Designed miniproteins, single chains, continued (2). Designs and how they scored, part 47

Each design is a single chain, and the fold is of that chain. pLDDT is the mean over its residues in the fold that is shown.

## One batch from the design tools (miniprotein)

Design m5606
Fold by ESMFold2-Fast:
Structure m5606 (fold): chain A 81 residues (1-81)
Amino acid sequence: SNLEKAKEVAQETVELAKKAGETELAKKLEALFKILSENLSPEELLKVMEEIKKIVEKGIKEKDFDGADLEIQKLAKKALS
């Protein structure tokens, strides 16, 4: 299901942040996932989580976690509007 896929993407994304040493980002992602899951359909939740994962992967590649956090916040605000 889209919910199961979204949960898997969320867990993978949190784990990526933890492995990069970004503990505060990982906590923010866990909290954000809960908010998104309460407000979005399963299909939209999966799409948003996949986009968040791409942002985190880019942040790791570019070593720019502050930029990643800001982009994630902007994406989440737009998705919840």
Scores: mean pLDDT 87

Design m5607
Fold by ESMFold2-Fast:
Structure m5607 (fold): chain A 89 residues (1-89)
Amino acid sequence: MSPEELAEALREAARRAREMGERLAALASDPELAAAVRAAAEEVVAALEEAARAAEAGDEEAFARAMEEARRAWARLVAEAERVRAEQA
């Protein structure tokens, strides 16, 4: 995979994360939980967009840091999604 192809894949993943976050937030009945879901999704998007820029720049250290941040942000989004699921039960 070229750096350009990798960056495109990361930006596509960021777009999907944003869409998922908005759909999850719409399912939350608690406005505070909806805001937490949106914030977590925005953190995932920001980290993936940073990873895409680092990939294009050939900055392996920045890429690794951005991917680790994306992993942490994704775990937070999953935790908020589980809270939405519990609310809907």
Scores: mean pLDDT 86

Design m5608
Fold by ESMFold2-Fast:
Parts: C-alpha cells; structure tokens; sequence
Structure m5608 (fold): chain A 99 residues (1-99)
C-alpha cells in the first residue's frame, strides 16, 4: 500500500541519517527520489554516499549495461557476476554502519 511505502521510506531514511551515512540534505534528496520512483537517482545517491568513488562508478556502469541488455532481451554472465559482487559489497557497507 502507499501508506506502507511512505512509512518504509521514512524509517529507512531516518535510519541512514542516525547512522551518519547521509547528511540531512542527502536524506531529503533520498525521500524525494524514492517518492518519485527514481531508481537511478537512488542508486547514484546511495553509492556515492556509502561506497568509494571507484566502486560507486562500477555500480553505475554495471547498472547501465544491465539496462542495455534487458532492453535487447540479452544476457551477459560476466555483467551478472559483477552485479552480484557489487551487491554483496553494498550489503557489507550497510552492515558496517550497524556496528
């Protein structure tokens, strides 16, 4: 439901703010991006805030390549493997914030 979605957005953003992962201005940007379903904006904001610049650039490049493959109904095992690795690194970065 939309009410549940809004609650999930608020709780998630507040948690990232409490952990010091985002500035207050970035938290407001994240709320707007999530409300607008701007997946690209969310990805760019979170990767730039939580990951080293080189790793963040890799996430963007892999996502763009995955979108190209999806549009052509094609598959690339190397791209999928890198996406899984980067997803694991993002999850690990989030886990470190909880410590």
Amino acid sequence: SMARREQEIEEGVEQLLRLGALTPAQGEQLRELLRNNDAVGVMRLLTSALLPPDTAARVVAVWERMQELAARNERDEAVLAEARELGARFAAAMQKLEE
Scores: mean pLDDT 76

Design m5609
Fold by ESMFold2-Fast:
Structure m5609 (fold): chain A 81 residues (1-81)
Amino acid sequence: GEILKKADELVKKAKEAKTGKEAAEYALKLAKLYLDIAPSSQIPEAIGMVLRAIGLILDGGSKEEAIKLAEEILRKIREIL
């Protein structure tokens, strides 16, 4: 349950973020958490999600887009657990 609690907290923090960059930083933390637990078959997808989060931080992506990414990553973590 600890990984799911941490993942839920990161999504909550992304939603509470004041900027798209801050929300994307929480999405990056969540993508790194997914990468840490991903089976070998899902490592390329997890790396892709890390790169997407970095892109949102660098390009000033929207808060809505960062939250959608965080929720997508949370669903992937739930599939593994």
Scores: mean pLDDT 86

Design m5610
Fold by ESMFold2-Fast:
Structure m5610 (fold): chain A 73 residues (1-73)
Amino acid sequence: MEELLEEAKREAIETTRRAAEEFGISRGMAAGIGVVLRTMGDLIDAGVPAEEVNKVALELLKAIEETLKELEA
């Protein structure tokens, strides 16, 4: 779980940063949310409990928020 979360966080951060740098903050946010939704779907399909899925989603959203904040500063 932790290894999967760390990989998903890295992907979410990289995807958000790339999209934000090329197309602006709103597109970066949309791209990052796409990664969150896909990760949640994969975890649900794998039978992960809703509480763990929610924890992963919140960690990914926080990473996206922090990445976007850095780019706006």
Scores: mean pLDDT 82

Design m5611
Fold by ESMFold2-Fast:
Structure m5611 (fold): chain A 75 residues (1-75)
Amino acid sequence: MSMKEREEKIIEAVNNFVTAVSDGKPEEAARHILEAVELGMSKSVVDGLIELARKGFPESPVVAETEKKVREMYG
């Protein structure tokens, strides 16, 4: 995959994440966070996405489980 193709996919994953949060869909938001991680998004930016998801869905077990999985993927 070219660097440009990867950057375009990362932007798409972030846009889909924002849309899922706006639509009140925690499962979709979590899925797009995992897509961004797999595409090589930096840990600091992914941590920001997780913080936004937790603020939007504070009682969601899906978001909490996704945060754990992301921690495992980075260390």
Scores: mean pLDDT 81

Design m5612
Fold by ESMFold2-Fast:
Structure m5612 (fold): chain A 74 residues (1-74)
Amino acid sequence: MSPMEKAEAEAEKLEAEFLAALSQLPTEDLYRRILEAGELAVEYKEKLEKNKDDEKAVEEALREFRERLQELIA
């Protein structure tokens, strides 16, 4: 599996975990968190496209995506 493919699989897992966490949260911030998560997903995809052959850059992008998603559900 390429670094990009592995990073995409990890991102899908993180998105599923994020959606599961959202279902446990009050609805008052739901729309804001969904919009922010969408923006993060766009940034992450752009980083993957630009750095698909750079394993370190792909791993760093995935780490940042994970951390920022976790902040949205904190």
Scores: mean pLDDT 76

Design m5613
Fold by ESMFold2-Fast:
Structure m5613 (fold): chain A 90 residues (1-90)
Amino acid sequence: LEELARKLLAENGTAFVIHYLHHFLGLSHEEIARILGVSPATVSNALRQRTELLRRAKEAYDRGDWDAVRQAQAELRAFNAAVDAQVAAA
């Protein structure tokens, strides 16, 4: 699992890896925190914020609101960068 997490981090953003480990592999926030070397609160916050941003992006897409989709994409990029910085600092 730790080797898989390292490979995924090298190829994908940290927020995606947290999402994958939790939703696809069924790992707890505590297990993910241990693997990535961060607090469980960091994992919980990343999962919550990512879910909220993805819902917002989907709603904009479903409405055909192109400007809102672009804004949601920019927010997702900023969020991914912030999570990567937090994990790198840990």
Scores: mean pLDDT 75

Design m5614
Fold by ESMFold2-Fast:
Structure m5614 (fold): chain A 78 residues (1-78)
Amino acid sequence: MKVLSDEQIQAAEDTINSLSDDHLKAGLYVELGKGYEAQKRYDLAAEAYKKAGELYATIDPALAEKYYALAEKMKKKA
């Protein structure tokens, strides 16, 4: 997966926020979190993983727990 630039990240977040499908939004926030983590932008990675967890909370609670745990790991590194 390509590492995202700040401009690409902002465009991706704007696109995600325009979507009505929470499952698709959650998946895209996971991809953003991975991109931020690869750039060592742990503050933004934590936010992306937290948003993914929030969206998954009503769909798949186990997956929500996974991404909340990743968000906390990223916060510790920030």
Scores: mean pLDDT 76

Design m5615
Fold by ESMFold2-Fast:
Structure m5615 (fold): chain A 95 residues (1-95)
Amino acid sequence: MDEEKVREGVEENLELTREAVRREEEAVRRILEDPERAEEYEEETIRFMRELAKRALELGRESPGSPELAAATSGAVITAIGAAETTRITTRRVR
């Protein structure tokens, strides 16, 4: 196992998880402050979360068999899915 690659992948996936949370907070705030543009903010956020999840999965594939990297990858992907759903629900609530 390449410990350096595993460490890099875990750290990047943790950063992706933090970015997903920040983007979710921003999207919810923007939707609530400007409901007329809610669908625009939803579309932008869903695209962002899709790309984030894709990057997380790519990092996870670099060191197959690492439980730490698998856990960090799963965390980032699940957070991105949750953020997308929160954004969809918030958009539906204001429209």
Scores: mean pLDDT 86

Design m5616
Fold by ESMFold2-Fast:
Structure m5616 (fold): chain A 99 residues (1-99)
Amino acid sequence: MALEIARAMAAGDHERAAALLAEALGISLETARRLIEAIENEDGETIEAFVEWVSKQSLEAQLALQALVLGYAARTYGVPEARVEEALARARAAIAAQA
């Protein structure tokens, strides 16, 4: 799931990214699209609010948000997919270790 979200976002496939994100976070498709738009526009206030909310959710929800940000970074700053995969694996291990 997380890697698929990152790939969709990196490809600019916002509809696929929104659908996967909505499923992972248990939110509406409209709310998922709003979060994607906030990331695309680098709307720090909206992003920070979602980060605060998602930090209290499941491991999968936290990874979904990380995947969305990493996918955006891959497309806008040219981060290779291998580094995105490594970052997601490290995030999963770190979050699991804190449980």
Scores: mean pLDDT 80

Design m5617
Fold by ESMFold2-Fast:
Structure m5617 (fold): chain A 87 residues (1-87)
Amino acid sequence: MEELEKLRETLTEAVKLVNKEDYDGAAEVIKKAKQETNNPEIQKILEEVLDTVEKMKSLSDKEKAIEITATAIRATGALFDLELKLS
């Protein structure tokens, strides 16, 4: 339960940094969270989000908005799947 809450907090912080166009800061927050967790499902989610954030550095502002939305939807789905598996 606490691991899912920490993941949610990390993703929220990363989104805030991405909205400020601080992609390096967002990537750093995700990398740190990945090192601090030993849960492979959470590491997988963080890896997918990190790849998206790094890709955003080369995208236009409109494309970045679309990718942020798509990534948030995917991350939410993965969190829901984890909650079902832990229930």
Scores: mean pLDDT 72

Design m5618
Fold by ESMFold2-Fast:
Structure m5618 (fold): chain A 110 residues (1-110)
Amino acid sequence: MEELRKKAEEAFEKALKAISDGNYEEAVQYAKEMVKLAEEAGDLFLLGRAYLILGVAYMQLGKYDEAIEAFEKAIKAFEEVLKRNPNDYEAQVLLESAKEALEIAKEKKK
C-alpha cells in the first residue's frame, strides 16, 4: 500500500506540473493514474485529490461534462473521509474547493 501511495504522490506532482505548463491532456493522464493508484491503495483522501485534479484538467480542456463527473466523485470521496474523521481540516478545505469547482463547471457548461 505504501508504494501505491508514493506512486500516487509522484503522479500528483506530475499532474500539477502539467497543469502549470498548460499540458492539460498530460494532466488528465496523470490524474487518471492517480485515481487507479488511490483505488488500489483504498485511500479515499488520495482518491478525492485525484478526482479534483482530473476535474481541473478537464475544465481547462473545456470538457465540462467530464469535469462535473470528476468533481462529483471528488466530493463523494472527501465526504467519506470526513465521515470517518470529521476534524480532518485538509479534507474539509478540499471538499469546499471541490463543491466550488463543481458550481463553476456547471456555470461554464451553460
Scores: mean pLDDT 87

Design m5619
Fold by ESMFold2-Fast:
Structure m5619 (fold): chain A 99 residues (1-99)
Amino acid sequence: MEEKRQELIEKVSAKIFYDLYKDVKVSEEHQAKWEEIKEKAATLTEEDIEAVVEYIIETEGNEEAAEAIRALVEGDERAPELLRKISGNDVVAESVRKA
């Protein structure tokens, strides 16, 4: 897991950031960074999500954090709210911080 952990955190962070701010107008100065975030989020696969979910369950035993990550990837409307509630989880906290 460690070898892919940072890459997964970056992808999840991009997906979290995109879902939280996709309806907010981004300034022209930040448009390039926004496109990078959008592209990064698009590279997140179902296998990447299962790996993150398993990592959260195994290292922290937090099923709520695992469910929030899964909901985010599945496009569940409640995913941003769930992620904010569980921002204390190490993987989720790193993902949110990176976003």
Scores: mean pLDDT 59

Design m5620
Fold by ESMFold2-Fast:
Structure m5620 (fold): chain A 64 residues (1-64)
Amino acid sequence: GTVRSPEQLAAAVVAAQRNDPRSAEVSQEERDEFLRIGRRMTGDAGEAADALARMIAYSLEVQR
């Protein structure tokens, strides 16, 4: 299913951490910060979730 809320995004990120070894390079504090920023910026849970998913994906790809 699609991620509809920042909470669902956080759960998806935690799940991805267990499967992708590179995701360990993105700290829990960074994930929490992305969630907080997304909620504040958009005010909409769906838009926040999409923005946060993009931020996390970018971190994983660039940071390795």
Scores: mean pLDDT 54

Design m5621
Fold by ESMFold2-Fast:
Structure m5621 (fold): chain A 100 residues (1-100)
Amino acid sequence: MKEEEEKLKKEVMEEINSHKSYTVEEKIEKAEELLKDNPKLVEEIKEQIKLSHEIAQRLIEAFIESEEDIRELLEEGKMTPKTAEALLKSIEEERRILAE
C-alpha cells in the first residue's frame, strides 16, 4: 500500500473517532467531506467504519447475552447476589466505554 494513502486514512479515522457521538452515517459523511478528492479512499474508509461498527455491535450483543445468563443464574440460586453485582457492574462499564 502507498504510505501517503495509509497516513491519510489513519488521520481521517482518528478525526472521526475523536467524535464518539457520531452515528455510522455521520462518520461516513465526515469521511466523504475530508476525502472529497479521493473517492477510492472514501470507499475503503466506509468499509473500515462499517466493520468497526459491526464488531462493536457484536460485542454489545455478547455483553447483553452475558448479562442475561448472569441474571438467570442468580434467579436459579446458582450465583450469589454479590458475585452477580460485581460481574454486571464490570459488563456495564465495558458497554459504556463501547457506547461512548
Scores: mean pLDDT 74

Design m5622
Fold by ESMFold2-Fast:
Structure m5622 (fold): chain A 100 residues (1-100)
Amino acid sequence: MEKLREELLALHQQQVAGELSDEEALERYAEIFDLDVEILRLMVKYDNGEIEPDEKQKKELKEAAEKMLTKLLELRYLAQNDPEEVKRAEEIREELVKEL
């Protein structure tokens, strides 16, 4: 489960560094969310107003959005219960106490 968060962080760092094209980034997001890359391309086109989806495409977009939301909720849950984030918070607290 930490693996999904690490993959998203690594992907973001690679995009910021210019190591990934938009196409490569879409393929990596498709892999991370376990989605077809064509569905992610459809989502991008819909968001940009380039396409008016038919009933089948609307269903595919809804199913993809629900799947992505589920993964994002898992990531939020992990952020709240991550031992490394707890340790980091404790280190920040210790630094603040040293200034008192």
Scores: mean pLDDT 64

Design m5623
Fold by ESMFold2-Fast:
Structure m5623 (fold): chain A 63 residues (1-63)
Amino acid sequence: SNSAMVKSAQEIFQEIQESDASDSVKKLAEEDLSLVLDDNSSTEKQVAAVLSLIGLQEDLKFK
């Protein structure tokens, strides 16, 4: 169990939900978080989902 990765994903997800991001961006963050929390997903897929969340968070910094 990669508890540090899950914690980071949850923190990024919360920041996106509390932001003024569009509903579509918030929905993408929900999909990415669900993939990180899926114990049946490969580590590669979970890492890709975390990188997606980071990308969404970084996009918000330029708005």
Scores: mean pLDDT 80

Design m5624
Fold by ESMFold2-Fast:
Structure m5624 (fold): chain A 66 residues (1-66)
Amino acid sequence: KVTASDLYKKLLERGLSEEDALKGARAAQELGINTATPEEVKKAALELGLSEEDAEKVAEALAELK
């Protein structure tokens, strides 16, 4: 199973700041990391204030971890 910690580490590797990586991991966790679609996670990340580019990186990282 993918965890919020796994996603957070992957987002840091993708060049997100610690704050934005936490926001992205939180967005995925609130939706259910193992059940949410990349599209749903991208939308939630945008709602938490991530840029379009960083929200896309969150969705891509989650898809690669599944």
Scores: mean pLDDT 81

Design m5625
Fold by ESMFold2-Fast:
Structure m5625 (fold): chain A 90 residues (1-90)
Amino acid sequence: GLTPEQRAAILAALAALRAAAEAELPPEVAAALGKSLDAAERAIESGDPEALRRLAEAFRLFAEYAAKNGLDRLAAAARALADTIEAALS
């Protein structure tokens, strides 16, 4: 399972991703993404390694998509979240 320190780091990265979404996306799109991020937060809180691994893979792909669409803050935040999760699973 995650240490309290690892969990705090991942949740901080998730909060940064929420902030990037609010900064770069229209309000309705940010709200829709927010619902997906709420599901991600539940997976992080569960500490399930398989759920966390799938989450890291999903955010890595999302970061690539965001970068291709010029959403630079969102791409950086999603990559940081994926990297933080992967580090916790190592």
Scores: mean pLDDT 87

Design m5626
Fold by ESMFold2-Fast:
Structure m5626 (fold): chain A 64 residues (1-64)
Amino acid sequence: GALDFFDVNRDGSVGSADLVAVIRRVTRLNGGSVEHAIRAFDVNGDGSVGLEDLQILVRMVSGE
């Protein structure tokens, strides 16, 4: 939701934009549910989406 979106952005100026870019790249064929994907993107399963989750996902998407 909105709070999760703003939380990521507040954590780092690039956080929210980078998260959205990565999600769009991964889910562009899925359905375009960016907001829902951001929430589901809690990679560490902590219930919080922050820079750590962003870093993990970027690493996975990069194929590292």
Scores: mean pLDDT 51

Design m5627
Fold by ESMFold2-Fast:
Structure m5627 (fold): chain A 60 residues (1-60)
Amino acid sequence: MEEFIEALQTEAGVSEEVARSIADGYLSLFGREPSEEERERIIRVVKLGRADSARVRALR
């Protein structure tokens, strides 16, 4: 899990608070840690959302 939080900060450029919220939300929704493929997908989505200055509602 720590690797996922670090990857979100490094790859997507989000804060620790946002990265932890994403990881926590995933655990709450699925009851398990994301797979390597799921981590890459989530990081990509977050990175795209951050690149949009309007901040898509999906990130909340």
Scores: mean pLDDT 72

Design m5628
Fold by ESMFold2-Fast:
Structure m5628 (fold): chain A 91 residues (1-91)
Amino acid sequence: MMEEIRKKVEEIVKAVMEKENAGLSSDPQTLENGKRLLEIGLLALEGKYEEAKAKLNELLKEYGKPLFDEEEMEKLLEFLAEEAKKALELV
């Protein structure tokens, strides 16, 4: 079930991004980052905040981004969880 829910969330995000800015959806790295952020949002939505933080830090380090402040990290996780929740409600 998680894999199927994840695929639906990815499809919804693709549809939203395509409608809002069709040109940007052609960048495969941007799309892949979007999918990974949705995975982190789903983990946060399930209450797995520590796991979500770990995944987000891993993604930031992988792309050479500086580590976010704890408050910034919490706000970003809350935002990602709300986006994942909205996507699931649309299905």
Scores: mean pLDDT 63

Design m5629
Fold by ESMFold2-Fast:
Structure m5629 (fold): chain A 65 residues (1-65)
Amino acid sequence: TTKETALAIESIGLALDYGIDAKIRIEDGRLVIEVDKVTDKVKALLEEVNKRAKELGFGEAVLKK
């Protein structure tokens, strides 16, 4: 769906800006962020993504490692 795709693309861009190597996907209408290690940068990315997800009417993003 258009909003899910927009959230995924924006989240990928944020991960690149933060210098985070992350796999980002949509699963069951939720954004999933997969990283090798949870760092303070990853937590900051998750907060920004969750803020945007809320604005677009989505639930919280899932963080996986």
Scores: mean pLDDT 78

Design m5630
Fold by ESMFold2-Fast:
Structure m5630 (fold): chain A 75 residues (1-75)
Amino acid sequence: MGEVVEAAGELYRAVLENTKDPEAIKAAVAVVEAVARGDLEEAIRHGEELIELTKDYPKTKAAGERFVEAVRRAL
């Protein structure tokens, strides 16, 4: 769980610092909320959506991919 929480925080930060897209910010908030609820299936769904929304932003996409991998290991 700690790795998932850390990865979710890094993803949220990457969106705010590198992307600033309102749709990406909304998806990042949804990721953090799903992780806070322990809903890892919902968290991975929002994480995958965020990867697609940020595909043109390499640092944010990489943070999203790390988050999805952390969630998949925790399921």
Scores: mean pLDDT 81

Design m5631
Fold by ESMFold2-Fast:
Structure m5631 (fold): chain A 87 residues (1-87)
Amino acid sequence: DEKEKRREATEKGIEKKIEEYLSSPDPEAQEIAQGLRVNGLLAEWLEKAKKEGVPSEEIEAFIEEVEELMKEGDYEAAEKLLEEKLA
């Protein structure tokens, strides 16, 4: 599937940039990398949830929870929450 392969290529490209930015001594680059990682994981979980038929109410509640954590700058907690859902 062309759409699926394009999504995988985009995810892989984002992951590579995230690794590069996280290895940077620049705190601004690290913060950008953390935000990109969380957004990438959120997109991955959203596609999985849609495929598994997760109710829209649960999807919306989870997105809201992740957005609140990102708004507070707690990218580590947002990342862990998404990793648990993707496991």
Scores: mean pLDDT 72

Design m5632
Fold by ESMFold2-Fast:
Structure m5632 (fold): chain A 106 residues (1-106)
Amino acid sequence: MLSDKEIKEAKEKLKKIQNLPDSEKAKEVPYVNKLILHEDDEVRLLAIGTATNLPSVREQLIPSLEEASKHEDEFVSAFASMALSVLKMSSPEGRKRLLEEAKELL
């Protein structure tokens, strides 16, 4: 549904968002979430990929990625599920939880 120009502009904006300071990334979360749920599969996949590089705003991205993980397209749902796993593992809280679980097994 999007033109090649619109897809290119979305890709360039997503690349710029990845390079923003963490304080500015939070302002762009609504845009990234909109693209994760977009009708265009190319834009959706680009946004999901970009989300894996935005761990500082992970909690704000997780709901849209969980919705994308329910997508009827198996590739989209698998890619969103992978992105969720990456973001959940990259958090300080996620790492602490894994360390606490490891201690319980010792």
Scores: mean pLDDT 75

Design m5633
Fold by ESMFold2-Fast:
Structure m5633 (fold): chain A 91 residues (1-91)
Amino acid sequence: MEITIELYGASGELLWRRTAPGDVNGLLFAMAEIESGRLLGAERIVVTIRSPSRAETERLVRTLKRMLEGSGFRIVSEEIRGGEARLEAER
């Protein structure tokens, strides 16, 4: 299970990408990276979750949506396909 976070600037340029485990430590890392994105002026954040468990993927999606919204981002896209989910959020 892994969480990948991609930060994009105002012109759609990739600012940076990071990957973390989908456990509690990976969620804390994801919170820090989302907040760093807010401070760096990222206009769009893409979060990709990969897990063998749909239930775990759905739980992580709910948690990451709350984290993104708490950091001032609006969810513009949510997709869950098998063992992968993709969240897109904009400021």
Scores: mean pLDDT 79

Design m5634
Fold by ESMFold2-Fast:
Structure m5634 (fold): chain A 93 residues (1-93)
Amino acid sequence: MEEELRRLLEPLEKRLEELREEMLKTKDEEKLRELARELYELYLEILRLTLEWLREVGADQSLIDDVEAAIAKLEANKEEIIEKLVESAKKVI
């Protein structure tokens, strides 16, 4: 059961790592913002796939509700999260 979710998430997790590596190498602020936007969208996709899987396996409703709330919070704060990702990358470089 977890193997199906892991199989779905593996390519997305690899893409997340690639985007993080690109952000660390990028000094251009506009390009860094584009990469941060891709990272945000990919993270949101991972959460949506996780939510779908939790519903399919009949997971506890409180856990489903928590993931739904997390997705809603991410969508409501998209610009703030992107800016925080950009600033975080700048601090490491």
Scores: mean pLDDT 79

Design m5635
Fold by ESMFold2-Fast:
Structure m5635 (fold): chain A 67 residues (1-67)
Amino acid sequence: DPALQYAREQIEKEPPTVLDLVAGIYYEDPEIIKRTLPTIKDEKVIENALKLAELVGNPELIELLKK
């Protein structure tokens, strides 16, 4: 489906919701993550965020993203 491929491409280009999630991980702010996470509908984005949280090394952020 062209719509699904377009949606994946937009996510890979860091749409605003993904940028907010990345910022929450970078600044180690669990409140930003809790606010942003429900707006993310693509599990691949969540998996990439988990990888970033693992690189940051904050276990609280990792646990939030595993839900």
Scores: mean pLDDT 70

Design m5636
Fold by ESMFold2-Fast:
Structure m5636 (fold): chain A 70 residues (1-70)
Amino acid sequence: SPSDQRTFQQLISSMQGMIQQIRWRVQQGDHTSARRGYQNMVDFIRRAQTRFPDQRDTLDQMVQYGRDVV
């Protein structure tokens, strides 16, 4: 539905913001906060996969991208 598409786009934007925060923490040498941010992002994505099962593969790619940043 258009509402679900809008919600999914908002979730993607939120995930992109989380990745930028993780990257910023890594750049500051704060690897402990970066790893915590990554775990919080994974938990957020797993909840999103429950709502959007058809987007599971796309969301798994976001998990992998965040792992590569941390």
Scores: mean pLDDT 87

Design m5637
Fold by ESMFold2-Fast:
Structure m5637 (fold): chain A 69 residues (1-69)
Amino acid sequence: SARAQAQALLDRGLEEAGRVGGEVFEASGGDMEAARDAAVRTFQRTLDEVDKIDPDLAAEARARADAGL
């Protein structure tokens, strides 16, 4: 199903965003702002992919991320 496909992409994208943020944190010598920015940009790219499959899920995930930040 498209929803299950989109959810799997979202789950993997959240994990990837965390990984990228961690890498930037290490590479920058502990710059939390740079790490957060990198994670947010990575997650936004995932949301663009999810939007192509399930726009409602992408919109919900964006709203939840904005509320959780």
Scores: mean pLDDT 83

Design m5638
Fold by ESMFold2-Fast:
Structure m5638 (fold): chain A 83 residues (1-83)
Amino acid sequence: SEELRAALETLLADLDALKALLEEQPEAFSREELERLLEALDGAEKQLEELKKVAPEELHPLIDELLAKLRELKALLERRLAE
């Protein structure tokens, strides 16, 4: 649907913005905020994996791009939390 595509494209832009913010201003987030964010990204990853199973094939490349970016963000957050 157009609504689903638009929502996924908005999420993609939001993830890109979040990555930029985490790279430039990591100290803007408390440890608790980073932990909550990691939990939220874990939930989003699971939801996108489930969505891909029922989504039309035309949306699969966009979902795959979102999953890749979520996994990159999770790795970045895990690295920050290890400090």
Scores: mean pLDDT 85

Design m5639
Fold by ESMFold2-Fast:
Structure m5639 (fold): chain A 96 residues (1-96)
Amino acid sequence: SEVKKELREVLEEAARKAEELGYSEEGLEAAIKLIEEGTKEIAEKYGEYELAEEFKNTYIERLKLLQELKESGDPALAEKLREKGEELTKKLQEIL
């Protein structure tokens, strides 16, 4: 699927940007912007609005969760956030 290939490219670019900036607030904002702009372009190009929206929402939720995990001082909360992150990763793999 060409649309899924382009969504994977958006994921790879956003992930690289977030990692380069150490999952900082600035890195998260930059990655989210890249996801929002990339998914909008793909949705408009292919007419796959529902697929692009599901990908966008799932990936942004995962990025925010990773930031919360990094900021968490509570081991029990950190474990729950990690489990949720694994569920979101699986969902992204099913979308792509």
Scores: mean pLDDT 80

